# Designed miniproteins, single chains, part 22

Each design is a single chain, and the fold is of that chain. pLDDT is the mean over its residues in the fold that is shown.

## One batch from the design tools (miniprotein)

Design m739
Fold by ESMFold2-Fast:
Structure m739 (fold): chain A 70 residues (1-70)
Amino acid sequence: PVFTLPLHPSRLPDLETLLAKVGAAFGVTIEVLARTETEVVLRVEGEPGAVHAAVQLLTRELSRPAAPKP
């Protein structure tokens, strides 16, 4: 399944790291198909429950500003 999620601009520098962490945590494969300044289009593959949980977390995390880096 393909999902279009909101993306806060401050998340762009660490987007791939965040996707890798979420993919590993939920056991899903995440592929970036497209991105703009405000949205990212992802293909998320895996067990249906894991896919939905990963997408819910990503929707929340990607729409919020990133914490300041130390």
Scores: mean pLDDT 75

Design m740
Fold by ESMFold2-Fast:
Structure m740 (fold): chain A 62 residues (1-62)
Amino acid sequence: VDQEKVDEAVKILEEVDPSAGKEVLKLIEEGRVDEALQLLLDLGVSEEQAQALIERAKQLFE
């Protein structure tokens, strides 16, 4: 996983809506990956950054 893209996504979430990070993790845990991706895009995270963050979160729930 590209840690630089993950770090950039986290910074955007912290600046725009810190509470959205918790919602994204919950959506990924529930297998609602498409909804998590859309939420990240709506917050201004790029598709590449969002995909890196989702992949990292999936590894955390293994």
Scores: mean pLDDT 77

Design m741
Fold by ESMFold2-Fast:
Structure m741 (fold): chain A 64 residues (1-64)
Amino acid sequence: SHMEELKSQALWRAFLELADRYGEIFAEGLKNNLSSEEVMKRMDEASAEINAQLRAELAAIDAS
């Protein structure tokens, strides 16, 4: 359905955004010699933010 196509696009976009953010965090971690715990914390924070945005977007599609 059209809704499933929109949801698929939202999921794919979120995946790409998450991959980009993880790459940035990893690069910053290497540059600044961050602990694995600090890197994981930043990744968890980025994941939580992106997943919250995705859930809101999926809810908006369902409301259409």
Scores: mean pLDDT 88

Design m742
Fold by ESMFold2-Fast:
Structure m742 (fold): chain A 80 residues (1-80)
Amino acid sequence: SLLTAKEVKELVKKILEELKDENGKVDANKLKEAIRKELKDDPETVKLLEQIIDDLVDENGKVDAEDLLAAFDELTRADK
């Protein structure tokens, strides 16, 4: 990966701040598009983030920003 887990988290956090609604929710498809664009040179990280998004997406196609960041932290906790 060209970026550390911390740098990826900061990029994701920036994307979430730009896309989230007043309830802290983000459209999963828009989020995936933004992640693919910003992390195009890191396909493994894109794949990991898309899997997290797919696991967290609700019935309305939205993801909670805080839940996404927490899930990313948990999955990268074992990454060296």
Scores: mean pLDDT 80

Design m743
Fold by ESMFold2-Fast:
Structure m743 (fold): chain A 77 residues (1-77)
Amino acid sequence: SSREERVRADIDRVEEQAKTITDPSVRALVLSNLRTARDLLEEAQREKDPLRRDLLLLMASGAVLTAEQIITRYKQR
C-alpha cells in the first residue's frame, strides 16, 4: 500500500541520516528504533486483518519519528 511505501521510504531516509552520527551510543539508539520500525513494517505486510495492519503501520511510523527526534536533539547539543 502507499502507506507501507511511505514508511519504508522514511526508514531509508533516517537510516541515511544515522550515518552522519559520530557518537556510537546515539547512533545505536537511532538504529535500534529503525530496526523496530522495519520489524513492524514487515509484520504489517504479512498481516491479513486490516485493523491490525493499520495499527502496526502506526507503530512503525512512531518508531521512525522517535529515531528522527533522537537525531534532531543530538544535532542541537
Scores: mean pLDDT 90

Design m744
Fold by ESMFold2-Fast:
Structure m744 (fold): chain A 80 residues (1-80)
Amino acid sequence: SETLEELKETIKKLEELLKQKKYEEALKIASEFLPKLVAQVPELFPQVQQLVGDLKTMKSLEEQANLVLSFLKEVLKKLE
């Protein structure tokens, strides 16, 4: 329940930052949240590792931020 609430709040915060085109701030928040998510849901470690790998191949901060948001929304669907 606490994990779900933190995940939902992080998604809302990222959506708001993306609307404001604050992609670097969104990615900073995501980078701080992903280790906490893995600590609470260790089975997500391989998926988070793949996400971080994919982000390193992208030059667009907008594309990186959208990829992270999509990932977190998919995680939320699986945990609900």
Scores: mean pLDDT 86

Design m745
Fold by ESMFold2-Fast:
Structure m745 (fold): chain A 86 residues (1-86)
Amino acid sequence: MSPEKELELEVGIMEGVALLAKKLNADPDLVLKSMLKVFKEMVEKFKDQPELVRKAAERLVEFLKTLFSQSQVERFKKELEKIIEE
């Protein structure tokens, strides 16, 4: 599988988990914290593909805006940017 397709699959899995967690009425803060951990592992795996990681982050943030409040998503986005820029 190409790096692009593998990253698309990883993001799709994260989107699916977020949707399922929302359906189960899971605590949004716990869900978003767990997603940050998974995203950090993904960034390490795709270190040589920073542009793909940034596009994945943008896609994930846009998807999360459909499920969570603006304040929750903005907090998540700030933590996500820290992970990418570290």
Scores: mean pLDDT 80

Design m746
Fold by ESMFold2-Fast:
Structure m746 (fold): chain A 109 residues (1-109)
Amino acid sequence: LAESIENDFFRGLAYYGESKYEKAIEEFEKVAKAFPGTVLGALALYNAGLAYKELGKYEKAAEYFDEAVKQAPDHPFSADALRNAGEAYRKLGKYEEAEKKFEEAKKLE
């Protein structure tokens, strides 16, 4: 079971590298659902957020970055997730939310 989900994560990374963002998101969502509240689940949410951002779906991207940080706030990727969330909120015209995310990211650096 765990090995199958790890394969889903790596398949998601492979699709992302091929710019097949919708397929990448599908694989990452499988991982996030299987391992909620874990580092692997949070990394899957973060990578799904990056794929949504590449598709210009900034509202979904921000949602996934925020959830990734919530599930793994002290992980090394959390500063990158917060910066990406801030960028997504800025693209949506949500400047106050963007500012808060950038300030949180700076506190982790």
Scores: mean pLDDT 85

Design m747
Fold by ESMFold2-Fast:
Structure m747 (fold): chain A 63 residues (1-63)
Amino acid sequence: SAAAERGARAAAGAAAGGAPEELVQKAYDHSKQGDAKGAAEWALEGARAAGSRGAEEMARIAQ
């Protein structure tokens, strides 16, 4: 179905970038290294992979 195909596409992107927790961890690591832009990009990918407001708020804080 279209919904399942959309979900599979999103899941494939998340898998390629890692689990939401791993993506947020990368954002934190980049932030610690002074890479604010990299931290923001990884945090956004983590938020998208999680698909939840709570994870999105955590990703913003991780910047």
Scores: mean pLDDT 63

Design m748
Fold by ESMFold2-Fast:
Structure m748 (fold): chain A 70 residues (1-70)
Amino acid sequence: MKYVAETKEEAEEAVRAGWGKEVIITGLDKEGKVVGVGRYDVTSEEAIEAAIESAQKGIDQGYTVVVETK
């Protein structure tokens, strides 16, 4: 599944929806250019918190965050 997050709350919900799976977090700038990609195996509380922190940091920097679950 693929989610587009524009708020920190949406980013957290999208990452948590990937629990027990791999989550791919992509940051896009205002022009739609990819500025960063992270891959996380969200199979532990520590891993999911790290993924949430990464996604929310992208939002704080003014990027659109795309969260994909596999």
Scores: mean pLDDT 80

Design m749
Fold by ESMFold2-Fast:
Structure m749 (fold): chain A 89 residues (1-89)
Amino acid sequence: SMEERLKKVEELAERIIKLAQEALDSGLNPEAAQKMIDAARVMLEAAKLGDLESVRTAANAAVKYAEQISPELAEEVRKLADEMLKALE
């Protein structure tokens, strides 16, 4: 159902925010971590509106900022963003 899809999308977006917050709290590139949090919040808002293009744009931004912190974090964020986009199909 649409309700189950939205719940999954919210859980995935909150996971990305949590990862970004952990990076910020650890002091790993605080500027990039903050921008990653901001991008993840934009993804969540766009997903609630069904705006797939804004979700893709914000997801790409979150991955780009995550890459400035670590390649491992970028890969994890990319996987979560891909799951979010699949849930919105």
Scores: mean pLDDT 82

Design m750
Fold by ESMFold2-Fast:
Structure m750 (fold): chain A 86 residues (1-86)
Amino acid sequence: SSRRATRLAQRGIELARQGNGDLAARLATEAARLAERSARRGDTRGATRAAQLAREAGILAYRNGNLDGGLRALRLARRALRTARR
């Protein structure tokens, strides 16, 4: 699950750099949700990396004009990071 979260976040970053903020925000949101699930299962290292990448994808989605989607992804990534640190 953390591997899938990492791949989705990396794809989101790539799409945001190509100007697709909408799809980047969707992928960042899904990656953050999977990262939180991985953290709850004890995969702290993988979840932390995936959540950090989801945060980057969310920031790039925001900068590409998807304000609401980017902020939602950032909120979920922060939650995943908090879960991983407990």
Scores: mean pLDDT 87

Design m751
Fold by ESMFold2-Fast:
Structure m751 (fold): chain A 96 residues (1-96)
Amino acid sequence: TETKEEEVTLTAGPDGSSVATVDVEAEAGHTITVTVTALDAVDSLSVTAGGKSVSAPMTKGSTLTIKAEAGATVSIAASSPDGKAVKLKVTVTKTK
């Protein structure tokens, strides 16, 4: 099992206009679990990986988790009516 953490900052626009992309490279036969932890409150956070999407309103310290195949690109978008900067912690766990 391998774990990688990265802090990303997004501008939360009314339409989720700011998108951060995190590339997840892993060998075939691995399962990737991506956990996004909100370091700031945001009205809606959307995480897309490997053709799957999950979304939820986020408070500081809340998490959103998605499972994807190895090598999937993870896209994260945040929306807020006020267009604020939001910080997120992205944790990628690779399991064989």
Scores: mean pLDDT 70

Design m752
Fold by ESMFold2-Fast:
Structure m752 (fold): chain A 94 residues (1-94)
Amino acid sequence: IELDISGLSPEVQARVEEVKKLVEEKDLEGLEKLWQEYLESGSADDGIVLLYMMDLMAQYLSEEELEEFARAHLGPRDRERLLELRKEIEKQKE
């Protein structure tokens, strides 16, 4: 799935590409580190990166990998949202 990030700032685009690389490599530790960093920053730009991060994780990680990441590193609401996004993506593969 191709994400159109061309309307975002160059800094946000670079962060999204960094997240995409970690998701494609299934680097769950690297993803957790970036997740905490962006969540703690509180900036609107980092909030946008978090949204792309959730979407990319739901697309590229297996159900088991998503559940493991969510259980270890996310709060209950963010975990539920990731699992919901995964179900929607599975539905789209029909």
Scores: mean pLDDT 69

Design m753
Fold by ESMFold2-Fast:
Structure m753 (fold): chain A 80 residues (1-80)
Amino acid sequence: SLKEQTIEQAEENEKRAEELAKEAAKKSKLSSLAYQGLANGFRTAKRLAEQSSEEEMPQIQKQVEELSAQLDQLEAAEKA
């Protein structure tokens, strides 16, 4: 279902953001905090998805996609 996909996507991205935060912590406290912020965003989106109906999933999925885009941009900037 869309709900299961949204929850899974948010959970996978949360774990990725947490891993990137741990790696960044060795070189940049600011980057680590930024990744932690994104991880918290995904965690909140996952919790919201778990508590919401299928009809609300498109809005929550959009939030997860926006956070995912921010995570990709931050990772690209960090590695440049």
Scores: mean pLDDT 86

Design m754
Fold by ESMFold2-Fast:
Structure m754 (fold): chain A 57 residues (1-57)
Amino acid sequence: PKSAEEARRAGEAAMALEGSGARAAGQFLLKDANEGKYSEEGKKLAIEYGEKAIEKG
């Protein structure tokens, strides 16, 4: 499974985007988290960053 570090890096990358790009990246993070692609700590970060990126977009 993807680590918390991978979730943080992906989340930071998503937050660096704007508009539809940030929204799409955030949706992808949430999808991966919900499909069990992350470790437990990675899932928490992927959800947090995913929601934040969607909100920013």
Scores: mean pLDDT 83

Design m755
Fold by ESMFold2-Fast:
Structure m755 (fold): chain A 55 residues (1-55)
Amino acid sequence: MEDVENLFKSLEESQKRTIELIKERIKDPSVQAKYEAAVQARVEEAKDRLKKKAE
């Protein structure tokens, strides 16, 4: 159970870092939003997979 929480924190840190890189590299707000949405979707998918696996 605690291992899943640690993995969630790692995913959240990775998401934050990736979003910062997107904001730094991509100045176009529409493109930025598209990449941020993709990163958020991937993190949610990873969290769902971890929840099901930890079951």
Scores: mean pLDDT 76

Design m756
Fold by ESMFold2-Fast:
Structure m756 (fold): chain A 65 residues (1-65)
Amino acid sequence: VSIAVLVYAVELPDGRILVEAVVSITKDGKVIGTGHAERVLPGDASREEVVEAARAVLEEAEKQA
């Protein structure tokens, strides 16, 4: 069993920040579980707010996977 996790934050064209998490669980070369969650923050969000959003979306994605 292997797990792949991707968490990122990217600035949208309107200046807001998209924070997204994707989780994939693979067994014997087959994906057996996936999770995805996202949040959008104001463009002036602090580093701490981005980190808390990243934690929250990762937890939500993990619950789905």
Scores: mean pLDDT 82

Design m757
Fold by ESMFold2-Fast:
Structure m757 (fold): chain A 65 residues (1-65)
Amino acid sequence: MEEELRELAREEARFAYQLAKILGHSKETAYRIAVETVYTRLGHTPEAREAAEKLVREEIDRLEA
């Protein structure tokens, strides 16, 4: 993934996760919402799904560190 697109995806993941938690979703549901948001942006390939899951996990891990 290009670094510029990766940074945008990180911001989208962070925003989606935080918004879902503010709306009262559980941590697990907020994670899934963030993954689906990034996956939809990346274009629905198997590679995009793996990239979305990895990127969202890394971003949430940073938020919780």
Scores: mean pLDDT 77

Design m758
Fold by ESMFold2-Fast:
Structure m758 (fold): chain A 70 residues (1-70)
Amino acid sequence: MIDEALEEAARLLREAGASEEEVERAVKQMREGADVMQSGGVSLESILAFIRREAEERARAIRERLEKER
């Protein structure tokens, strides 16, 4: 379900070192994207895949950013 995918996304972002504000912002953006996709008739499976991919990509970017800030 979308809420479960977003909760998993939040967990991945927190584990990557994101601040709580970054997590909330990212989840909000992914939820907005999912809502647009759902209203456009995109399948639930595709929406869940989108959330998982976005979470993975954002977590990777956060880890890379934090390494550069050291």
Scores: mean pLDDT 82

Design m759
Fold by ESMFold2-Fast:
Structure m759 (fold): chain A 90 residues (1-90)
Amino acid sequence: SAHVERGREYTRRLADDFVTTVRNWLQQNRLPIPPEVEKAIADAAAAFLAEGDALARTEADWEAFRARLDARYAQLLADTLNWIRQKANS
């Protein structure tokens, strides 16, 4: 459906933004991007794409879909940055 296609495109844009935001944050904090961190970022983005697809199929209201996905994005970003900080301080 057009709604599901729109939701997938929105999710893809957020996933791309997530990867860019995390990479920029690492650079600003002078933290290395070892293969393990690179993989974790890629895996998190892939999981987010799957969650967004599922949400687009179950939430028929566009504004509700967007609000819920934006909240999931914010949580994913916070959790990922916190994990990287903990790993850097180990």
Scores: mean pLDDT 88

Design m760
Fold by ESMFold2-Fast:
Structure m760 (fold): chain A 68 residues (1-68)
Amino acid sequence: SSEIEKIYNEYIEKFKKEAEGKSKDEQEALFQKMLDEMVQELKEKGASKDEIKKAAMKFAKDWQDLVS
């Protein structure tokens, strides 16, 4: 649980830093890349399918909030 939260927070903070000053299209490409990398890392750390789905959904929501 706490490890999943740490991985999630690492990716969201990395996304915020790398997305700064980028166009919407570049942010969308970056989001997809980071989502894929986060999902892969969570799988490697033994996260369940449900935990991965919840993290992915949260990442998508947080991205939408950032670009609104």
Scores: mean pLDDT 82

Design m761
Fold by ESMFold2-Fast:
Structure m761 (fold): chain A 69 residues (1-69)
Amino acid sequence: MNAVEALRKAYESVKDQLTPEQRAAVEQALKDAEAGGDIGTAALRMLSALTPEQRDAFVEAFAKAINEG
């Protein structure tokens, strides 16, 4: 699985924990990455929209997605 697909899966795993505003910010950053934008910038924007607990869940989901394919 490529990094953009893993970011998508990580977002899907945590989106129920997010406010509508957080979800909009994360989805925008993810769409920018999917459109060929800088993945590092997108990841930083996603993480900056989240609380520390949500960041931990997101990072764990991302690592799992990368490791599982």
Scores: mean pLDDT 80

Design m762
Fold by ESMFold2-Fast:
Structure m762 (fold): chain A 100 residues (1-100)
Amino acid sequence: AVSKEEIVAALEEHAAELRALAAATTDPATRAVLEHVVNVLRILAQEVPSLSDEELVQALEGAIAYLEGLAARTTDPTVRAALERLIADLRAIRDALRAQ
């Protein structure tokens, strides 16, 4: 089982990693994309306590689809790897929620 507190913590950890990558990048377009993803994760983390498991699964599915498209277009291997770790963790959370 996965708790809402564990989900929020995971989202915040990934947001911190992506924020650090945004600060380190020299490409303004990559920075803007990473900053947007950080904002999406922060909003999702704030919503987690008020969402049902079904609503949270739907929100995670939407986030996963968006991030997969983004990772496929990313040319920076460090950024791609960070996005792939985020996607894998969100899939694991989604699957755990579905199993509850």
Scores: mean pLDDT 88

Design m763
Fold by ESMFold2-Fast:
Structure m763 (fold): chain A 92 residues (1-92)
Amino acid sequence: AVQEAIEKVKKGGYLLGVAEGALILRDVYRQASPPDEVLQKLREEGEKLIKDGYDLLKKNGALDKLPEAEEAYKKAYEEGIQDTLYRAGLGL
């Protein structure tokens, strides 16, 4: 339950990071990116996973794990951005 909640937050953060990385590639580096509808779906899926994860923590009375979940979110978000930029920069 707590582990599942943290994993949902991590996956959601990663998807939001990937969407942000794609927007950076489009807007800053002028690279081709997925259509806005695809990026919006990534953001919606990511936001839903984050909400579901925090809801699971609350339902399990694990409010003391909220800082851990927030840190996991931040790391996953950063990783999503970096992975997206890295793949585009290497042509992989």
Scores: mean pLDDT 80

Design m764
Fold by ESMFold2-Fast:
Structure m764 (fold): chain A 89 residues (1-89)
Amino acid sequence: MKNQVIKRAEEALKESEELKKRAETLIDKPQGKMAYELAEQAARLAEESLKIAKEATTDNQLDEGVKLVEEAESLNKTARRLLEKAESE
């Protein structure tokens, strides 16, 4: 479980960073700016999840990390959809 949470958090953080870079090229578009803001929030949650997961000594402590990475994954998904809309213009 711990290794799965760490892996998910690292993947979410990497995705957030990639989405932020893409959004920077579209920051003049409303959807691009919103995507950047969501990806930045996702990166913060993923970073916090990663820290919690690395420090966790029990499955109960991992529950907090799981919730944070799930929120980060959800925000990344929304940011990606907004970027797709911005790129289609």
Scores: mean pLDDT 85

Design m765
Fold by ESMFold2-Fast:
Structure m765 (fold): chain A 94 residues (1-94)
Amino acid sequence: SMEEVLAKVDELMAKMEEAVRNKDLETFKEVVEELKEFAETLSKEEREAFLKRVEQGAARIYLDMLERKVDEEFFKEVLELLRELLKHLQELVS
């Protein structure tokens, strides 16, 4: 159901946000792969809703890292992973 899809993406985005707070790049990468794999199992309508929630979560992560003045190398690695994730998800919706 759509409700289950949104609950799962919210769960994964919360794990991703926690990984950023903990500076845990390995867990962040694992969650990115889980998001990609989960998105591939979804219908077109579910993928569109999923993408919007990931875009919102990515924006929150970006703003939080800016506010907390996270170190430059970690910031760049997280941004590149988010960029690759969003590109992959956008291609699945297109």
Scores: mean pLDDT 87

Design m766
Fold by ESMFold2-Fast:
Structure m766 (fold): chain A 94 residues (1-94)
Amino acid sequence: MELEELLDEATLEELRRMEELALAGRQPLSVVVVDPRTGEVTVVETEDVDEALALEREALAAGHLAVVIANPEGLERYLAARREELSRLYGRPV
């Protein structure tokens, strides 16, 4: 769609590198935010799953692209939080 026209191959490759760096980072969670107007990529590191989810929601509400990347510890916390949220939304275990 339109966002793909704003992200060139170099930006997509940088996002993949940011994913690798986030997995090797000091904090268990990283929120990668891309401004489609400028192509700027920002990485915010956090150890709090709720903060990571809030940052993702705020970025998406602002019209930015956002993805949460986790190291193994952060991934377990993130997936647990998402499963609980989905279970509440659908009224059943996920």
Scores: mean pLDDT 67

Design m767
Fold by ESMFold2-Fast:
Structure m767 (fold): chain A 85 residues (1-85)
Amino acid sequence: MSPEEAARAAAEAARRGVEEGHTELVLKQLEDFRKYVEEDKRLSEEVKKEILEHIEKAIEHVRRGDAEGMAEHLEKALTLYAESL
C-alpha cells in the first residue's frame, strides 16, 4: 500500500467515525497524532510545522462538525508525514 493510499484510508475511517458520533475518539486520535509529530526528531522544522498546521485544522473542523474538512486535512498531514521519513 502506498503512503498516499494509506493516508486516504485512515482519513476516510476518521471521517466515518465523526459521522457515526465518535467525535471524542477521533479528537483524541488527532491529539495523539499531534503529540507524536511534535516529538518526532526525524522531521525537519519546516515539515513538522506544515504537518502540525494540517492536524490543527483537522481538529478545528471536527469541533465544527465538519467530518469532510477534517478528513481532507488529516489526509494531507498523514501523506506529508509518511513521505518525510
Scores: mean pLDDT 85

Design m768
Fold by ESMFold2-Fast:
Structure m768 (fold): chain A 55 residues (1-55)
Amino acid sequence: GNDERAAEAAQRAGVRALARGGDGATASKEAYNAVKAAGGSEEVGQRVADGARAA
């Protein structure tokens, strides 16, 4: 569903941000933006962003 596609997009964005030398805050922001771009909800975006920052 849209939430699964959003989660996959967020994972790819987070990995890309880290590969580019970004920190957890950058990975969090990129993951949130990827969820929104994939049509995910605000709630999913916030959860993914929190997870990326904590990882």
Scores: mean pLDDT 74

Design m769
Fold by ESMFold2-Fast:
Structure m769 (fold): chain A 78 residues (1-78)
Amino acid sequence: EKELDERARRLVDEALELYLKALSQEVPDLETLERAIELAREALEIAKKSKSPEGRVLASQAEYLILEGEKLKEEVLA
């Protein structure tokens, strides 16, 4: 569980960093944004395998990043 939580946390952190990088751009880079969403989806899959309370928090954070990433992607494509 601790190994799964640590791995999910690292993926959430990396996804967040890429998302914030895209968000800071005047025109978000779609490749960076898609990579952030991909990492968040991977983090969600790993976090769901953890039965720990931290795993549940990480799953929620990953889901939030996926939602916000997809929303930003729609805004760029509009």
Scores: mean pLDDT 83

Design m770
Fold by ESMFold2-Fast:
Structure m770 (fold): chain A 107 residues (1-107)
Amino acid sequence: SADDIFKKLMEALGQIDEAVKNKDRELANKAAQELIEIVEELTKAYKEGKISRQETAALLTDMLNGAYMARGLIDPELYQKLIEKLREAAKEANLQDVLKLLDQYEG
């Protein structure tokens, strides 16, 4: 459900904040992997009409900001995979503002 996605996202973002605070690479990489799974669940929920385009944009933006904050702790290949999954989700929902933000975070 959308509520389950929101709960998982809040937990993963909390792990990102803890990883950044403690410089915990293992936790940052675990949270990044969880964000990839959440992006896939979110994209499915959007396609099934269970979440709005506006809510999808807000959650993808939160995930992107969290990933960017922890980028120095996340393995480069995993970070790139996460950014690509966020880009795929943003394209699926035609979220131009999120796509523009993604371009800034790849530079």
Scores: mean pLDDT 88

Design m771
Fold by ESMFold2-Fast:
Structure m771 (fold): chain A 69 residues (1-69)
Amino acid sequence: SKKKGQELIEQAKKYAKQGDYEKAEKLLLQASDLGLTAEANETLSKIYKEKGDEEKARQWERAAELARS
């Protein structure tokens, strides 16, 4: 369900704010499996930017662009 995927993305954002990046990433991958691939990958890109991992941030940004195309 798209609604469940959106709820997973919101939960992932909360875990990322708490510093639980592993939990956030797992929830975003689940949201992607539910059809919110572009939104989940965009959120992953932002999380990796905030962690200072520019390489992974770029990878997920590209994946989000491809999912929208």
Scores: mean pLDDT 84

Design m772
Fold by ESMFold2-Fast:
Structure m772 (fold): chain A 88 residues (1-88)
Amino acid sequence: ADVEALTAGAAELIAALEAAARAGSTPEARERARALTDGVIATGRALAALDREAAAAVLEAGAEALRAAGDEELAARLEAAAAEIRAA
């Protein structure tokens, strides 16, 4: 896929992840949030092969959305992935 398609896909996953984080702390909601976080990271890594700056920016935006939703743990995971991409 191209940068635009991957960026759009990441935005959809981030929106779903923010909704899952706001939905509550049941084991099912937490598992869904972790799976969506893994999907965002995978999409970011695919995007990094095409545009590292766009990939890092997407992951950083996702981390900010998660912090706004109150999920500092998953936000830190996305920030770590963004930092890894920037360091490469």
Scores: mean pLDDT 81

Design m773
Fold by ESMFold2-Fast:
Structure m773 (fold): chain A 86 residues (1-86)
Amino acid sequence: SPVLEEYDRLVEEKRKELEAAGIDSDFFIKLLDEVVRPLLEAGKITPEQLREIIEKAYNFYKKNYGKITKEQYRAILEAIVKQISS
């Protein structure tokens, strides 16, 4: 799917940016795969919404890395998705 190829490309771009900054990307990518990817596969978000979700999630993760729990970050990602997809 072109939309899933765009997802994989955006995620890999953000992974490389986090790695270059010395930030662990594995947890960030896992959360996107668990929360965002299924919504794309179900056609529940547009490519434009996907780009906004990933950009906001990336910026939040990078700024708050090491300052919040995994559970807190998941809740923030779910809130970002809800705001943009509604």
Scores: mean pLDDT 85

Design m774
Fold by ESMFold2-Fast:
Structure m774 (fold): chain A 61 residues (1-61)
Amino acid sequence: AVPSVEELRARLLQAVDAGDWPGFLALVREAIDLYHASTDPEERAAIQRALQEAVDRALAR
């Protein structure tokens, strides 16, 4: 099953907080794949926001 955007966001932030960089990179790839598979502009925007939030959090570390 395809993960929800909310689940994906939570997992991205948890990986950053845990310092799990291999897990973080795998989740980023999953998010990009989900973005390209989505035809819903709201879902695509939510994925983009989740990725941006995760990157901002990683850079603040």
Scores: mean pLDDT 80

